# Designed miniproteins, single chains, continued (3): the designs that were tried, part 14

Each design is a single chain, and the fold is of that chain. pLDDT is the mean over its residues in the fold that is shown.

## One batch from the design tools (miniprotein)

Design m8441
Fold by ESMFold2-Fast:
Structure m8441 (fold): chain A 67 residues (1-67)
Amino acid sequence: MLSQGELLRMLRESLGLSNRELGELLGVSQATVSQWERDLIPNPYLQKVIDLDIEAGVEQLREAVLK
């Protein structure tokens, strides 16, 4: 049901990142991230963004245990 671009936007929003911030984190321009979210070009980093969202969840759990 969700496009790859829609999924990327949701993952980025769950990470609390802007298009620019996600672009900097992935080593691409903000315009490239915007194009990926609009399904204009293929996104080779979708898996990496999924991994980042999982890592953020693990870090949140770690903080809850330690703090």
Scores: mean pLDDT 76

Design m8442
Fold by ESMFold2-Fast:
Structure m8442 (fold): chain A 86 residues (1-86)
Amino acid sequence: MSPLERFISAVTDPSREPTDEELRDLFKVLDKDNDGYISVAELQEFLETLGLDLDAQAIVDEMDKDGDGRVSFEEFKEAVRRYLEE
């Protein structure tokens, strides 16, 4: 299981698709500086608070399709949807 799959499974209910409101609320928790993006540092801090030994850089890299080193809400939503669409 990839770091991204483990992260999504930890923060969502994998038995159902999350609503846009649930994803936005989660994104706001991760986006601590409210700039509209999740950085590697913000994600790493969040993972540490959950006690998850996951590679924040690998998770960001898998979600970050434009290569800017951070995750937009659109990229975050697409990554979660892709993981749950089996």
Scores: mean pLDDT 76

Design m8443
Fold by ESMFold2-Fast:
Structure m8443 (fold): chain A 129 residues (1-129)
Amino acid sequence: SAAELAQRLFAAAAEGDLEAAKEVIAEGADVNATDEEGYTALHLAARNGHLEVAKLLIEAGADINAANSVTGSTALHLAAGNGHLEVAKLLIEAGADPTAKNNAGKTALDIAKLNGHEEVAKLLEEALK
């Protein structure tokens, strides 16, 4: 079912299982499917720093700027908040909006600075110039 494919894709993205993600996408998974909290597979890959799965999802048509339903956070907010520099860089190159604010009024830069992720903060300061 579509729900089973979405659940398998979420698991592959959260775990960084590139082969499982490729298989589920080939089986027709909707790469923009959301869970009950509005998280996409791209949100989960970005939150956990899984660069190769994030690349695969973007190539498969993931919405780069999708916001979850709970915090209004994008994949860029989640990568920045967790210090995942290479995923944050990938998202910016793919067209992520670094000016996007979550429901707390925070940009990815605000969250990177709050959490002490200095290299991600520098990347985001450059993206905002």
Scores: mean pLDDT 93

Design m8444
Fold by ESMFold2-Fast:
Structure m8444 (fold): chain A 84 residues (1-84)
Amino acid sequence: MELSEEEKKAFKKFDKDGDGVITADELKDVLKNELGKNPSDEEVNKMIAEADKDGDGVIDEKEFLTFLKSGAAASYGITLASLN
């Protein structure tokens, strides 16, 4: 599955550790610092559950791309435009 440069840039904003996955803590950090949101841990866990198809509790690049393209991310205020 291919990511555009904008999609990879967005993913790297969430992937603070550079380990190739997005954790709940990293997702919460970006929502606070990049998007000015204040989500609860429960809301962050809902976002992870929506994106995480493998049930491992983290989001990889392919799952993140699917989450952005499905429009589910936009319902939480997460768009490529909001991350750039």
Scores: mean pLDDT 73

Design m8445
Fold by ESMFold2-Fast:
Structure m8445 (fold): chain A 89 residues (1-89)
Amino acid sequence: SELEEKTYELLLKALDKDKSGTLSLEELRDFLKSLGIELSDEEIEEILKKYDKDKSGTLSLEEFKELLEDLRNDPEFLAMRVAALAKET
């Protein structure tokens, strides 16, 4: 929807500290942490690698939208992450 697309653009702009138009590993980490998902740099790199189809080392707006839609539409992914974090404590 237009609202979702605008939300993705606003999120990318808020996280894009260097104004490159893409999301770096550090910016992705900050975003996931804001959602309560605290992952190591290695785990975040695996997420980045999954969505980084052009192997740029960053997420474009298109790739970031795919990640956000997967997170929104797959509660099991978030539930598995929460369960993994609970086992660590």
Scores: mean pLDDT 68

Design m8446
Fold by ESMFold2-Fast:
Structure m8446 (fold): chain A 148 residues (1-148)
Amino acid sequence: SRLLTAVLARNGALVLEELRKQGVLDTLNGQLMIAAFEGDLEKVKELIAQGADVNFRDSDGFTPLHYAAAAGHLEVVRFLASLPETDLTARNVLGLTALHLAYAAGHEEVTAYLRERLEALGVAVDEAALERAKELRKEAIEKARKLL
């Protein structure tokens, strides 16, 4: 998927183009995913207050938390993870969690925060899956370059 490639490669222009093609830009949930990817904490709070689904999954299984983590927006990640309804263990179509995306992208503070939260919930972190996520991101970056 072009959207999957765009999120893994952190290509904001390609993320917006693919979300536009999916017809989600004018929806609360689509706007929430964009605000999370852009790190707009106030817009994230506003959209959730308006009834946006914090656990909404796009066609590739990405949630708002995945978008914020992939982009490295620590304060958005902290806010979303503080909500009791937020699924910190949600996996996209590649089996990647928000932790995997943050780690693959080199977002050390987001990675440390999510690891601590998952360990506090008794969720084991698969170190081999973290390394696989890095490899998948490298492939996505090369693929995104060919799409531009």
Scores: mean pLDDT 83

Design m8447
Fold by ESMFold2-Fast:
Structure m8447 (fold): chain A 83 residues (1-83)
Amino acid sequence: KEFDKDGDGTISVAEFTHVMGEVMRSLNLSQAESEAFLQRMITEMDKDGNGTIDFKEFITVFDIDGNGDVDFPEFLTFMALMT
């Protein structure tokens, strides 16, 4: 539950980057590819540059199954497919 549905799910950019970096590495993605994806996502989600990501809005954009919840394994699969 590092960055999922606790209250609003707000998480720092650094914490999100760390968790996603470890996850993408476990999916056998190159570090460069993982970093490129993370930077793009962070830019989209943290447009005002305050170092905080509103995970609830992120869930709305990446709601894979359309039920308002994100299955973390499905989210990881989606991230891998985007590469």
Scores: mean pLDDT 57

Design m8448
Fold by ESMFold2-Fast:
Structure m8448 (fold): chain A 90 residues (1-90)
Amino acid sequence: GAEAARRALEMVRQALEAVKSGNYDEALKLLEEARQFARDAGLTPLAKSLEDAYKRVKEAIEKGDTEKAIEVLEQLIRAVEAYLDYLRAR
C-alpha cells in the first residue's frame, strides 16, 4: 500500500511546484491524476482527500488566491508524509 501513497505524494508535490510556477492547469491535472490513481489503488480516504484538495485549489485559483492554493497542497503533502512515516516505523 505504501508504494501507491508514495506515487500520489510525488504527483501532489509536482502540483505544488506547478502552482508556484503559475501553471494552474498542470496543477489541477496532476491532482486529478493523483485522485484517480489513489482510487484505483483502493486508497479511498486518500482519494477523498485529493478530491477535496482539487476542489479547494480550483476555487482558490479561480478567486486569484494562489497563497490559499499553496496552503491546501502543503497541508495535504504533510498528511501523506505522516502516513508514510507511520508505515516505515512498523
Scores: mean pLDDT 84

Design m8449
Fold by ESMFold2-Fast:
Structure m8449 (fold): chain A 81 residues (1-81)
Amino acid sequence: LTPEQIAALKKVFSKFDKDKDGTISKAELQAVLGSFGLSDAFIDRMIKEADKDGDGTIDFDEFLAFVSKDPNFNKTDVAKV
């Protein structure tokens, strides 16, 4: 990912991180990824792989890591934020 794409993703993440603790809930992440056209089943699988702690929340580093590995999420849509 480019620095510009990382900044755009961080801006989107920040919009859903309402309490500004550096994490977003599973439901909020589903809303974000669903906006990119991903299925709920696929999103749930990705969240389980990213959520190392199993607490149902995703921090920005975990989110960025799986976004960079997922070819379906490697989209120009990130740059439009």
Scores: mean pLDDT 65

Design m8450
Fold by ESMFold2-Fast:
Structure m8450 (fold): chain A 72 residues (1-72)
Amino acid sequence: MEEEAKKYLQEALKAYNSGDYERAIELFKKAIELDPNNADAYNLLATVYEKLGDREKAEEYRKKAIEIIQKK
C-alpha cells in the first residue's frame, strides 16, 4: 500500500509540473486514499488548488496537513 501511494504521489507531481492540474488533483487524492496520514500529499494538493484560484479548498487541505503533523 505505501509503495502504491508513493507511485501516485510521483505521478501527481509530474502532472503538476506539466500544468495538468486536474490530473494532479486526481492522483494526489488517490495517494491520500492509500496513505491518509501523508501530510505532504495534503500540502501539495492545497498548492494545486491555490494555482487554480480555489482559496477555500486550499485552506481546507492545508488545515488537514497541519492536523496530521500535530498528531505526531
Scores: mean pLDDT 81

Design m8451
Fold by ESMFold2-Fast:
Structure m8451 (fold): chain A 91 residues (1-91)
Amino acid sequence: SKLSSLTEEQIAELKEAFSIFDKDGDGYLSAAELRHVMGTQGLKDSEIQDMINEADIDGDGRINFEEFVTMMTTRGGSVDHLKEKLVPTIN
């Protein structure tokens, strides 16, 4: 699991980002919500779709926190890079 490779601080930052993206608070992101949010962060639709396809192995259109972490740390860069992009928006 990608979660076991991260510090508690990095996990907390990703949880904070996830909760902002998870507007319904159900613990899952829809592919549409993820496309919208990542698009506003300057990622192209093709890059976002590739990330979603890698995270959503079952193709159910629902991305849980662990899949989100895998996607963000593998394709979206390091947690530090995400922190620099997301923290100014959060704070």
Scores: mean pLDDT 64

Design m8452
Fold by ESMFold2-Fast:
Structure m8452 (fold): chain A 82 residues (1-82)
Amino acid sequence: MTEEEKILEEFRKKALELVKKMVDAIYNGDIEKAKEIFEELRKLADEAMKKLTPEQREYVRGTLAEIERFYEHLIEEAKKKK
């Protein structure tokens, strides 16, 4: 339990950092860098899920799905700002 909670907290912190970098890359028009950051986020989520409980894995999947929708929305908005 304690180890899984620690892994989940580390995932949250790293995911937030990567999301901030992804948003910054999109804001600066660097769509390719944003894609790379999102791919790294997906790998981070996969690694975390291998060590988490089923309930915590569902949380990570939900978080990743929300970030994916947010990422797609930001890319679409970036195209409109031209």
Scores: mean pLDDT 80

Design m8453
Fold by ESMFold2-Fast:
Structure m8453 (fold): chain A 113 residues (1-113)
Amino acid sequence: MEELSKKLLEAARNGDVETVRKLLDEGADLFAKDENGYTPLHLAAENGHLEIVRLLLARLQKEGKLDEVINAKDKNGNTPLHLAAKNGHEEIVRALLAHGADPNAVDKNGNKP
């Protein structure tokens, strides 16, 4: 895993908006996954970092990569929408749905978001 990708995953988890902006401008991989299969979008959505979710969605849309990441599944079959919904992050749920997140996706236990 590239150093930039590791830093992007950490910044997205921790809510470090300025580091996320810098790393995206440096070409960090938006498809990077941690050991649990979480992308930066999964980590920001799980942890309630709305500003980072919006920044990642805007960059993915600009790069034509939105459809590839927005419904990406972790090791348990969770999409970013599943993680936002399970944690009660209503504004993030709304942002993800507005960008084409699938409200009917099921995790490994058959649960929808």
Scores: mean pLDDT 85

Design m8454
Fold by ESMFold2-Fast:
Structure m8454 (fold): chain A 87 residues (1-87)
Amino acid sequence: MMSLGEFIREQREKAGLSQRELGERIGVSQATVSRWERGEIEPSDETFLRILRALKVKLEELPENLRKRAIELETEEGIELIKKGVA
């Protein structure tokens, strides 16, 4: 399955955003986004949900492994993503 870093890059490119612009939307540096996309570090669960929200990703658009992670997260954003993905 696609890695989290590869998924972030693909969704960012589909949204027409630079690494800098995605970082600004999430509240992180461009270097942090670059490190995620290269697989050097992984975002926290809260940050992962912020990435999905910033990119307007629905659960339907997630690879199976990342979709399971999003469903398991107990946050306001996670609940919203579950509702949007099921509805």
Scores: mean pLDDT 72

Design m8455
Fold by ESMFold2-Fast:
Structure m8455 (fold): chain A 75 residues (1-75)
Amino acid sequence: DAADENGETELHKAARAGDAARVRELLAAGADVGATDKNGQTPLDLAQKYGKVESARVLFDYLASTTEPVVGRRP
């Protein structure tokens, strides 16, 4: 996923807009959920900050189901 001039990926924009369908499409395409914008905010941070419950839910669910050792590294 390519970042724009503000460091925002398509995933950041979809999360901030509350476009849960677009968020799911981008995650399925391998978008970097851990990418940070110019303010150091992830797509999930933007969704939470702007009160976008639908996109925040999709992002949170994806992070919770990932096999990457980013959160909840307990066997």
Scores: mean pLDDT 73

Design m8456
Fold by ESMFold2-Fast:
Structure m8456 (fold): chain A 62 residues (1-62)
Amino acid sequence: LVGKVVEAVKDVKSDNPAFLSLKKGEKVEVLEELPNGMVLAKSLETGKTGYVGRSALREIEK
């Protein structure tokens, strides 16, 4: 997934600044995949970066 743009499949909310909050349908770029099933991603809508569960994301075609 690193370097790909993926889409949030559900709303994700977090009060921890290390974690990325997303709306369903929001596009993010995956910066890093972690072995625990988490990814470091950047929201293309807000410009925020943070960790999010890989299960909350779905690959999209360019």
Scores: mean pLDDT 76

Design m8457
Fold by ESMFold2-Fast:
Structure m8457 (fold): chain A 73 residues (1-73)
Amino acid sequence: EEFERRAKALGLPVEHVALMAANKAGLSEAVDAILRGMAEGRVPEGLRKAAEIFEKQGKTDVAEVARRAAERV
C-alpha cells in the first residue's frame, strides 16, 4: 500500500498521511472528518468517515489507508 509505505519511510503516522492526501486532493469533507475526529477524541470515527468519502471519490487506496489507520488508533 503506497501511502503506508511512504508514511513509514518518512516516520509519519498514517493518520497524518491520510490528512495530507485529503488536503492535496481538495476533499474538504474528508479533511473536516479527520480534523473533527481528532478534536473530539474520536479519531477512528473521523478516519472511517474520511475513508467513505475517499471511496465515493474513487480513491480506493487512500480509503484503505484511512480504514487501517482507524483500526490502529
Scores: mean pLDDT 70

Design m8458
Fold by ESMFold2-Fast:
Structure m8458 (fold): chain A 62 residues (1-62)
Amino acid sequence: ASYIVVAKEDYTATKKDELSFKKGEKLKITKIDLDGLATATNLVTGKTGKVDISLLELVSVS
């Protein structure tokens, strides 16, 4: 299953595998990782990377 989430706040990637996003952007979670991290694609920019789940709000499951 894939999850569609919305960023609750802005984040700028500080590591090579992290995803940058702006508040209100929709992300598609493709994999849930350990330690509160997930792999997601930013649907606005098309970039893929690691995100902190605590910064995201669930919108839909597909």
Scores: mean pLDDT 80

Design m8459
Fold by ESMFold2-Fast:
Structure m8459 (fold): chain A 63 residues (1-63)
Amino acid sequence: MVGAVARAVRDFTARREDELSFKVGDILEVLGESPDGAWWHVRNLATGAEGWVPSDALEFLSG
């Protein structure tokens, strides 16, 4: 869901320039989704960094 806030459930290391590295517990804003839903374009709310991440590494925050 675009514009939703998600939490990282595991660490991820970027493999390409357009991917974002993060650590478990990082809070990310979802900016977009790949057509298959396997990758999300996110922004790290603490750092302002943006990139693509695997959707299975994130959980949406229930508010």
Scores: mean pLDDT 79

Design m8460
Fold by ESMFold2-Fast:
Structure m8460 (fold): chain A 100 residues (1-100)
Amino acid sequence: SLGDQLLEAARKGDAARVEELLAQGADVNAKDERGLTPLHLAARHGHLEVVELLLRHGADVNAKDIWGATPLHYAQLYGHEEIVELLLAHGADPNAQDDS
């Protein structure tokens, strides 16, 4: 699906492919079987340009995976400070609790 392709492009940091898929009608908030959105995957893997692109297209900054983890939790866990600041600037809840 377009959603599955968007999740993979976000995981890889392929900003051009992310833009193409969103233009084709891919759901910016698509979820995999673990509840991970493109924003979770881009934040986890340190892909700042993809994070910015997804947020501009209305990605849910506070989306929760099956463990209650948000994109902010992944950016913090993997030490992506610039992504942490970007997510907070876009309304990420620093006090969101995960179920882990």
Scores: mean pLDDT 88

Design m8461
Fold by ESMFold2-Fast:
Structure m8461 (fold): chain A 60 residues (1-60)
Amino acid sequence: DAFKLFDKDGNGYISAAELRHVMRSLGLTSDAVLNQMIREADIDGDGQINYEEFVTMMTA
């Protein structure tokens, strides 16, 4: 699972920067769309995306 490659601490979170890199690697090249998706998943605005938020983003 892609999330595990970037959840280096095993705490169930991935940074917004790592998530942006992953999404670009998966073919999402529009920075505007990517920023919107991250903003929607990072509801707390702390730059950390939890596993549930990541799954929701990937399955939307």
Scores: mean pLDDT 64

Design m8462
Fold by ESMFold2-Fast:
Structure m8462 (fold): chain A 89 residues (1-89)
Amino acid sequence: KKEEIEKLEEEIKKLEEEIKELEKKIEELEKELKKLMEELKKAPDDIELIAKLIGEILRLIGEILDLERKIEELKKKIEELKKKIEELK
């Protein structure tokens, strides 16, 4: 039982590390999104530039949402593993 618990704890640690990596990627994308939003505010008369900036903004929002969804899936896996550890005690 102790060896099984140790393996589950190791899996949880790996998933937590993956979550931290994804959270860092979200932070980078959010910074990029803020820059694009500022550029959009400064370019009211350039329809072509506005269209391009909106496209990039939508792309970044989509990427952030995908990463947030992956984090939620990983958190659910961690919760399942924690329940298994509790059952083995």
Scores: mean pLDDT 84

Design m8463
Fold by ESMFold2-Fast:
Structure m8463 (fold): chain A 70 residues (1-70)
Amino acid sequence: SHMEEQLKKFEQELKKELRDLVAEMRAAGVSPEEIRDAVLDFRAEKLGVPREEVRKAYEQAIAEEEKRMS
């Protein structure tokens, strides 16, 4: 549906922005722990949900992505 495609596109755009931010932070020598915190906080703010829910959803999304790449 249109709503599902809009949500998917929004998530895809967020993922692209996060990749850019992570690359900049890594180039600046920021620790992996601080990068993870920044990513989770950024997504939680954008989605308007608690950080804990974002973390759980993120782990599930990573597992699915790894299965796709394998």
Scores: mean pLDDT 72

Design m8464
Fold by ESMFold2-Fast:
Structure m8464 (fold): chain A 84 residues (1-84)
Amino acid sequence: LEAAKAALVAAGEANLAEARALISTLDLTPEEREELERALAEVEAALERVRAARSEEELRAALEELLRKERELGELIAEILKKQ
């Protein structure tokens, strides 16, 4: 459990860092920036749930939420890129 959790946290942190780096290159409106910052915060919160997981069941639920929030962030970034 702990080894799997550590690997998933490391992957999530790397994905979050890449998203932040990409976002820093975008010419955003204030509204788009607020939406992206909110989506980033949701991914960070989901990643904290993965870190806090104490069982395989909790880890699975936390991972499903993290993947969903990462997808939502990716979709938002893609929509912003289409408008630029």
Scores: mean pLDDT 82

Design m8465
Fold by ESMFold2-Fast:
Structure m8465 (fold): chain A 60 residues (1-60)
Amino acid sequence: APPVYRAVGDYKARHPDELSLKKGERVEVLGRGPGATLVVRSLETGEEGLVPRSALELIE
């Protein structure tokens, strides 16, 4: 199964390719994005996008 991460706080997308997250929102990591970002899918909404690695913590 893909590794599951959780948002450490609220994150607001700053670019069209980014995903906004609420604190505690769980995401699956689908791959590595450019720089210090990850490609993720929200387990709450099903939306996909880029988030900074610093916005997430590993839980599974």
Scores: mean pLDDT 82

Design m8466
Fold by ESMFold2-Fast:
Structure m8466 (fold): chain A 92 residues (1-92)
Amino acid sequence: SLNDKLLEAAAAGNLDEVKLLIANGADINAKDKYGRTALHLAAIEGHLDVVKYLISKGADINAKDKAGFNAAFLAALFGHEEVASYLGKIAE
């Protein structure tokens, strides 16, 4: 599905594919089997450009996965300081 492709593209850091999929109607807040959105997956992998794009298009910065973790927490947990700092500053 478009939603599954969006999640894969976000995890891969493929910004051009993320943009194309959103333009073609992919749900920006679609969740995988762990309750993770494209924003969560981009944050886990440290893809700051994808994170910034998703937020600019209305991604829910406060969305929680099935463990109760938001994107900022996941970025910090996986050692992506720049992404964690960016998300923390916006969420204030």
Scores: mean pLDDT 90

Design m8467
Fold by ESMFold2-Fast:
Structure m8467 (fold): chain A 63 residues (1-63)
Amino acid sequence: MVGDIVVALEDYKKQSKDDLSFRKGDRLEVLGVSEDGKWWLVKSLVTGQTGWVPSSYVEVIEA
């Protein structure tokens, strides 16, 4: 949910300008969730950049 901290399970390379690229092990803060929960709007705690990421590539570690 919004405010959760998630960790990247795999590397992800962005497919659009609105996506966020990340590396396995990166920590991200959840800022929003898509209607179907498949995409999350996150802020990288490594780079400070924001973008959409697939929820299947991340795991919640802090609620």
Scores: mean pLDDT 80

Design m8468
Fold by ESMFold2-Fast:
Structure m8468 (fold): chain A 107 residues (1-107)
Amino acid sequence: LEAVEAELAKPPEEMQLGPLLNFARELSKRLGDQARAAAERALRATIERYGIQLSDAQYEALVDALTDFVTASGLAETFQAISRFLDVASKYLTNEQIAELLRLLAE
């Protein structure tokens, strides 16, 4: 988690995806079938904390991307899921808000 927060504090061109890969793999092992429910709770808590307004479609896109981020299997699939999550999340959330979202997901 600390390594992930450090990467999210960097400019996008300097961000390393290795720490996010390790974080996703650990969460996948821990959450299993709870992944979507955990993603929904973490996102809801984040949007309430920061007063973020999302349409139903935007909320669903973020939940889907976050769930894929922690449930993807295989190295290439996990990197693809991380890249997709960051692309979707960066449209609606700041890097600080993404860090809080991932912190809440990890508890």
Scores: mean pLDDT 79

Design m8469
Fold by ESMFold2-Fast:
Structure m8469 (fold): chain A 61 residues (1-61)
Amino acid sequence: MPPIIKELGELVKQKREEKGLTQQELAEKVGVSVRTISDIENGKTYPSLATLHQLAEALDL
C-alpha cells in the first residue's frame, strides 16, 4: 500500500485543480498558510485532524 500521506497530497491537489482553486485560495478557505497547502500536496507533511476536516469541507472529499 502506498504511503497515505502521498495519496492524500495527490488527492488534495487533484480536487483543488478540478475546482479551479489556487493554493492561495484553498489556504484561505482552510485557514492555513499557502506553504502548509503546498507541503500537504507534495506529501511533506501530514495535516492535523482539524485541517483534514477543513480540506474535506472545502474540496467536497
Scores: mean pLDDT 80

Design m8470
Fold by ESMFold2-Fast:
Structure m8470 (fold): chain A 65 residues (1-65)
Amino acid sequence: SMTIGQRLSKFKKKKGMSQKQLADKVGISQSTISNIEKGKITPSFVLAEKIAKALGVSLNELLGF
């Protein structure tokens, strides 16, 4: 199964977004997005919801349900 970081990376690439563009839309640092993609940080529920909205996907799709 893919990790949440791997799903985030996949959806971001499909939307043509860079890590910086996604970070700017969500209001966090690019290093935080990079660390989530690498599995070093697990986002809070609130942050995961903001990321899903910025990517135009459902929270369930981001979480792999």
Scores: mean pLDDT 86

Design m8471
Fold by ESMFold2-Fast:
Structure m8471 (fold): chain A 60 residues (1-60)
Amino acid sequence: GPMLAVAVEDFEGKGGGELSFKKGDKLEILEQLSDRLWLARSLKTGETGLVHASKLEVVE
């Protein structure tokens, strides 16, 4: 199945393709670009963008 994660805190994207989310939002991890930077899709909004792995907890 898809790799799913939950945001552990709010994040506001500062540009550069960063995804904004709120604590508790569910994200689908599309690609792990590095240990710290992932490409994800918000299941709430459908938006895609770069996320910091430290702000997420993998659940599936």
Scores: mean pLDDT 85

Design m8472
Fold by ESMFold2-Fast:
Structure m8472 (fold): chain A 116 residues (1-116)
Amino acid sequence: AADGDLAALRERLAAGADVNAADEYGRTPLHLAAAAGHLEIVRLLLANGADVNAADIYGATPLHLAAAAGHLEIVELLLATPGADVTAKNSFGLTPLDLAREAGHEEVAALLEAAA
């Protein structure tokens, strides 16, 4: 099964898995789902208390990763989450908007500009 299996994630969370458990790079499940474009996994993680502002070892949030990858619907969902920091800077001084612009994701960039 792919890491994107919603049923397997629900089972792990029901078994007491930490929704905010970080890997060796400081990446949470929300970082990985946002980077990979797994919208329904992002929804499930946020519903189970995932930290929308979690920072990896490079200071990148899930919003940075979704913006860099051009995942418009995930960017919309993260921005709709209460407390989301749309202006967070990574270790390179870059915001999610900066990453969307650098990658040429114009619709994501326009959405982030409106949210800032």
Scores: mean pLDDT 86

Design m8473
Fold by ESMFold2-Fast:
Structure m8473 (fold): chain A 82 residues (1-82)
Amino acid sequence: MKLSEEEIQLLKKLFAKYDKDRDGVLSKEEFTAMLKSLGLSDEEIEKLFKEADKDGDGVIDWEEFLELMEKHPELLEKVKKL
């Protein structure tokens, strides 16, 4: 369940790539673009966005993103294969 240092480094690179505004959060558009690059459907992405957006603020911060990846190891495996 805990992410390794190597996995955290990969996720930081991916997060930074899609964080176009450099505000430390992913918009719904940026999050959707990221997960589409991993091969997910629009329906799957909508469910994951709602799960990750715990605060209901319409963005995914770094901590919410990490929790999502820890909860969905299949997503982490897709990131590792990029």
Scores: mean pLDDT 78

Design m8474
Fold by ESMFold2-Fast:
Structure m8474 (fold): chain A 63 residues (1-63)
Amino acid sequence: MVGDIVVAIKDYRAQSKDDLSFRKGDILEVLEVSEDGKWWKAKSLKTGQTGWVPSEYVEVIEK
């Protein structure tokens, strides 16, 4: 959900400039959710960069 804090459970390498690259253990804030819930637009709390991340690569830590 928007505003959720999530942790990366796997490394992800951006395949386009709109995607966010991250490492397992990185903390992200969810800014937007796709209609099917498969992609989330997130902000890296480590770098401040934003981009789309696959929802299967992250887990919500604040519910």
Scores: mean pLDDT 79

Design m8475
Fold by ESMFold2-Fast:
Structure m8475 (fold): chain A 87 residues (1-87)
Amino acid sequence: PDADGRTELHRAAAAGDLARVRALLAAGADVNAADVYGRTPLHLAAENITPDNEATKRAIIDLLVEAGADLDAQDVLGRTPRDLWEA
């Protein structure tokens, strides 16, 4: 993890790197790991969805949910991943 407590899975989800997310989940990455702000990889996948990355981000969200991601996990502002993608 980096200085913010982000794992490789957090970074791959934030970057929209679908292949990396698949590889990390297959390697046993903790799908519910929280950074110093209480954000899980699913929070980071749900952030900054643009028309250009929507299909990739939704595929990552689907993979994280299939792997057991907690849809009700709250960050330090009380936001769930669902709050971020339903903007």
Scores: mean pLDDT 77

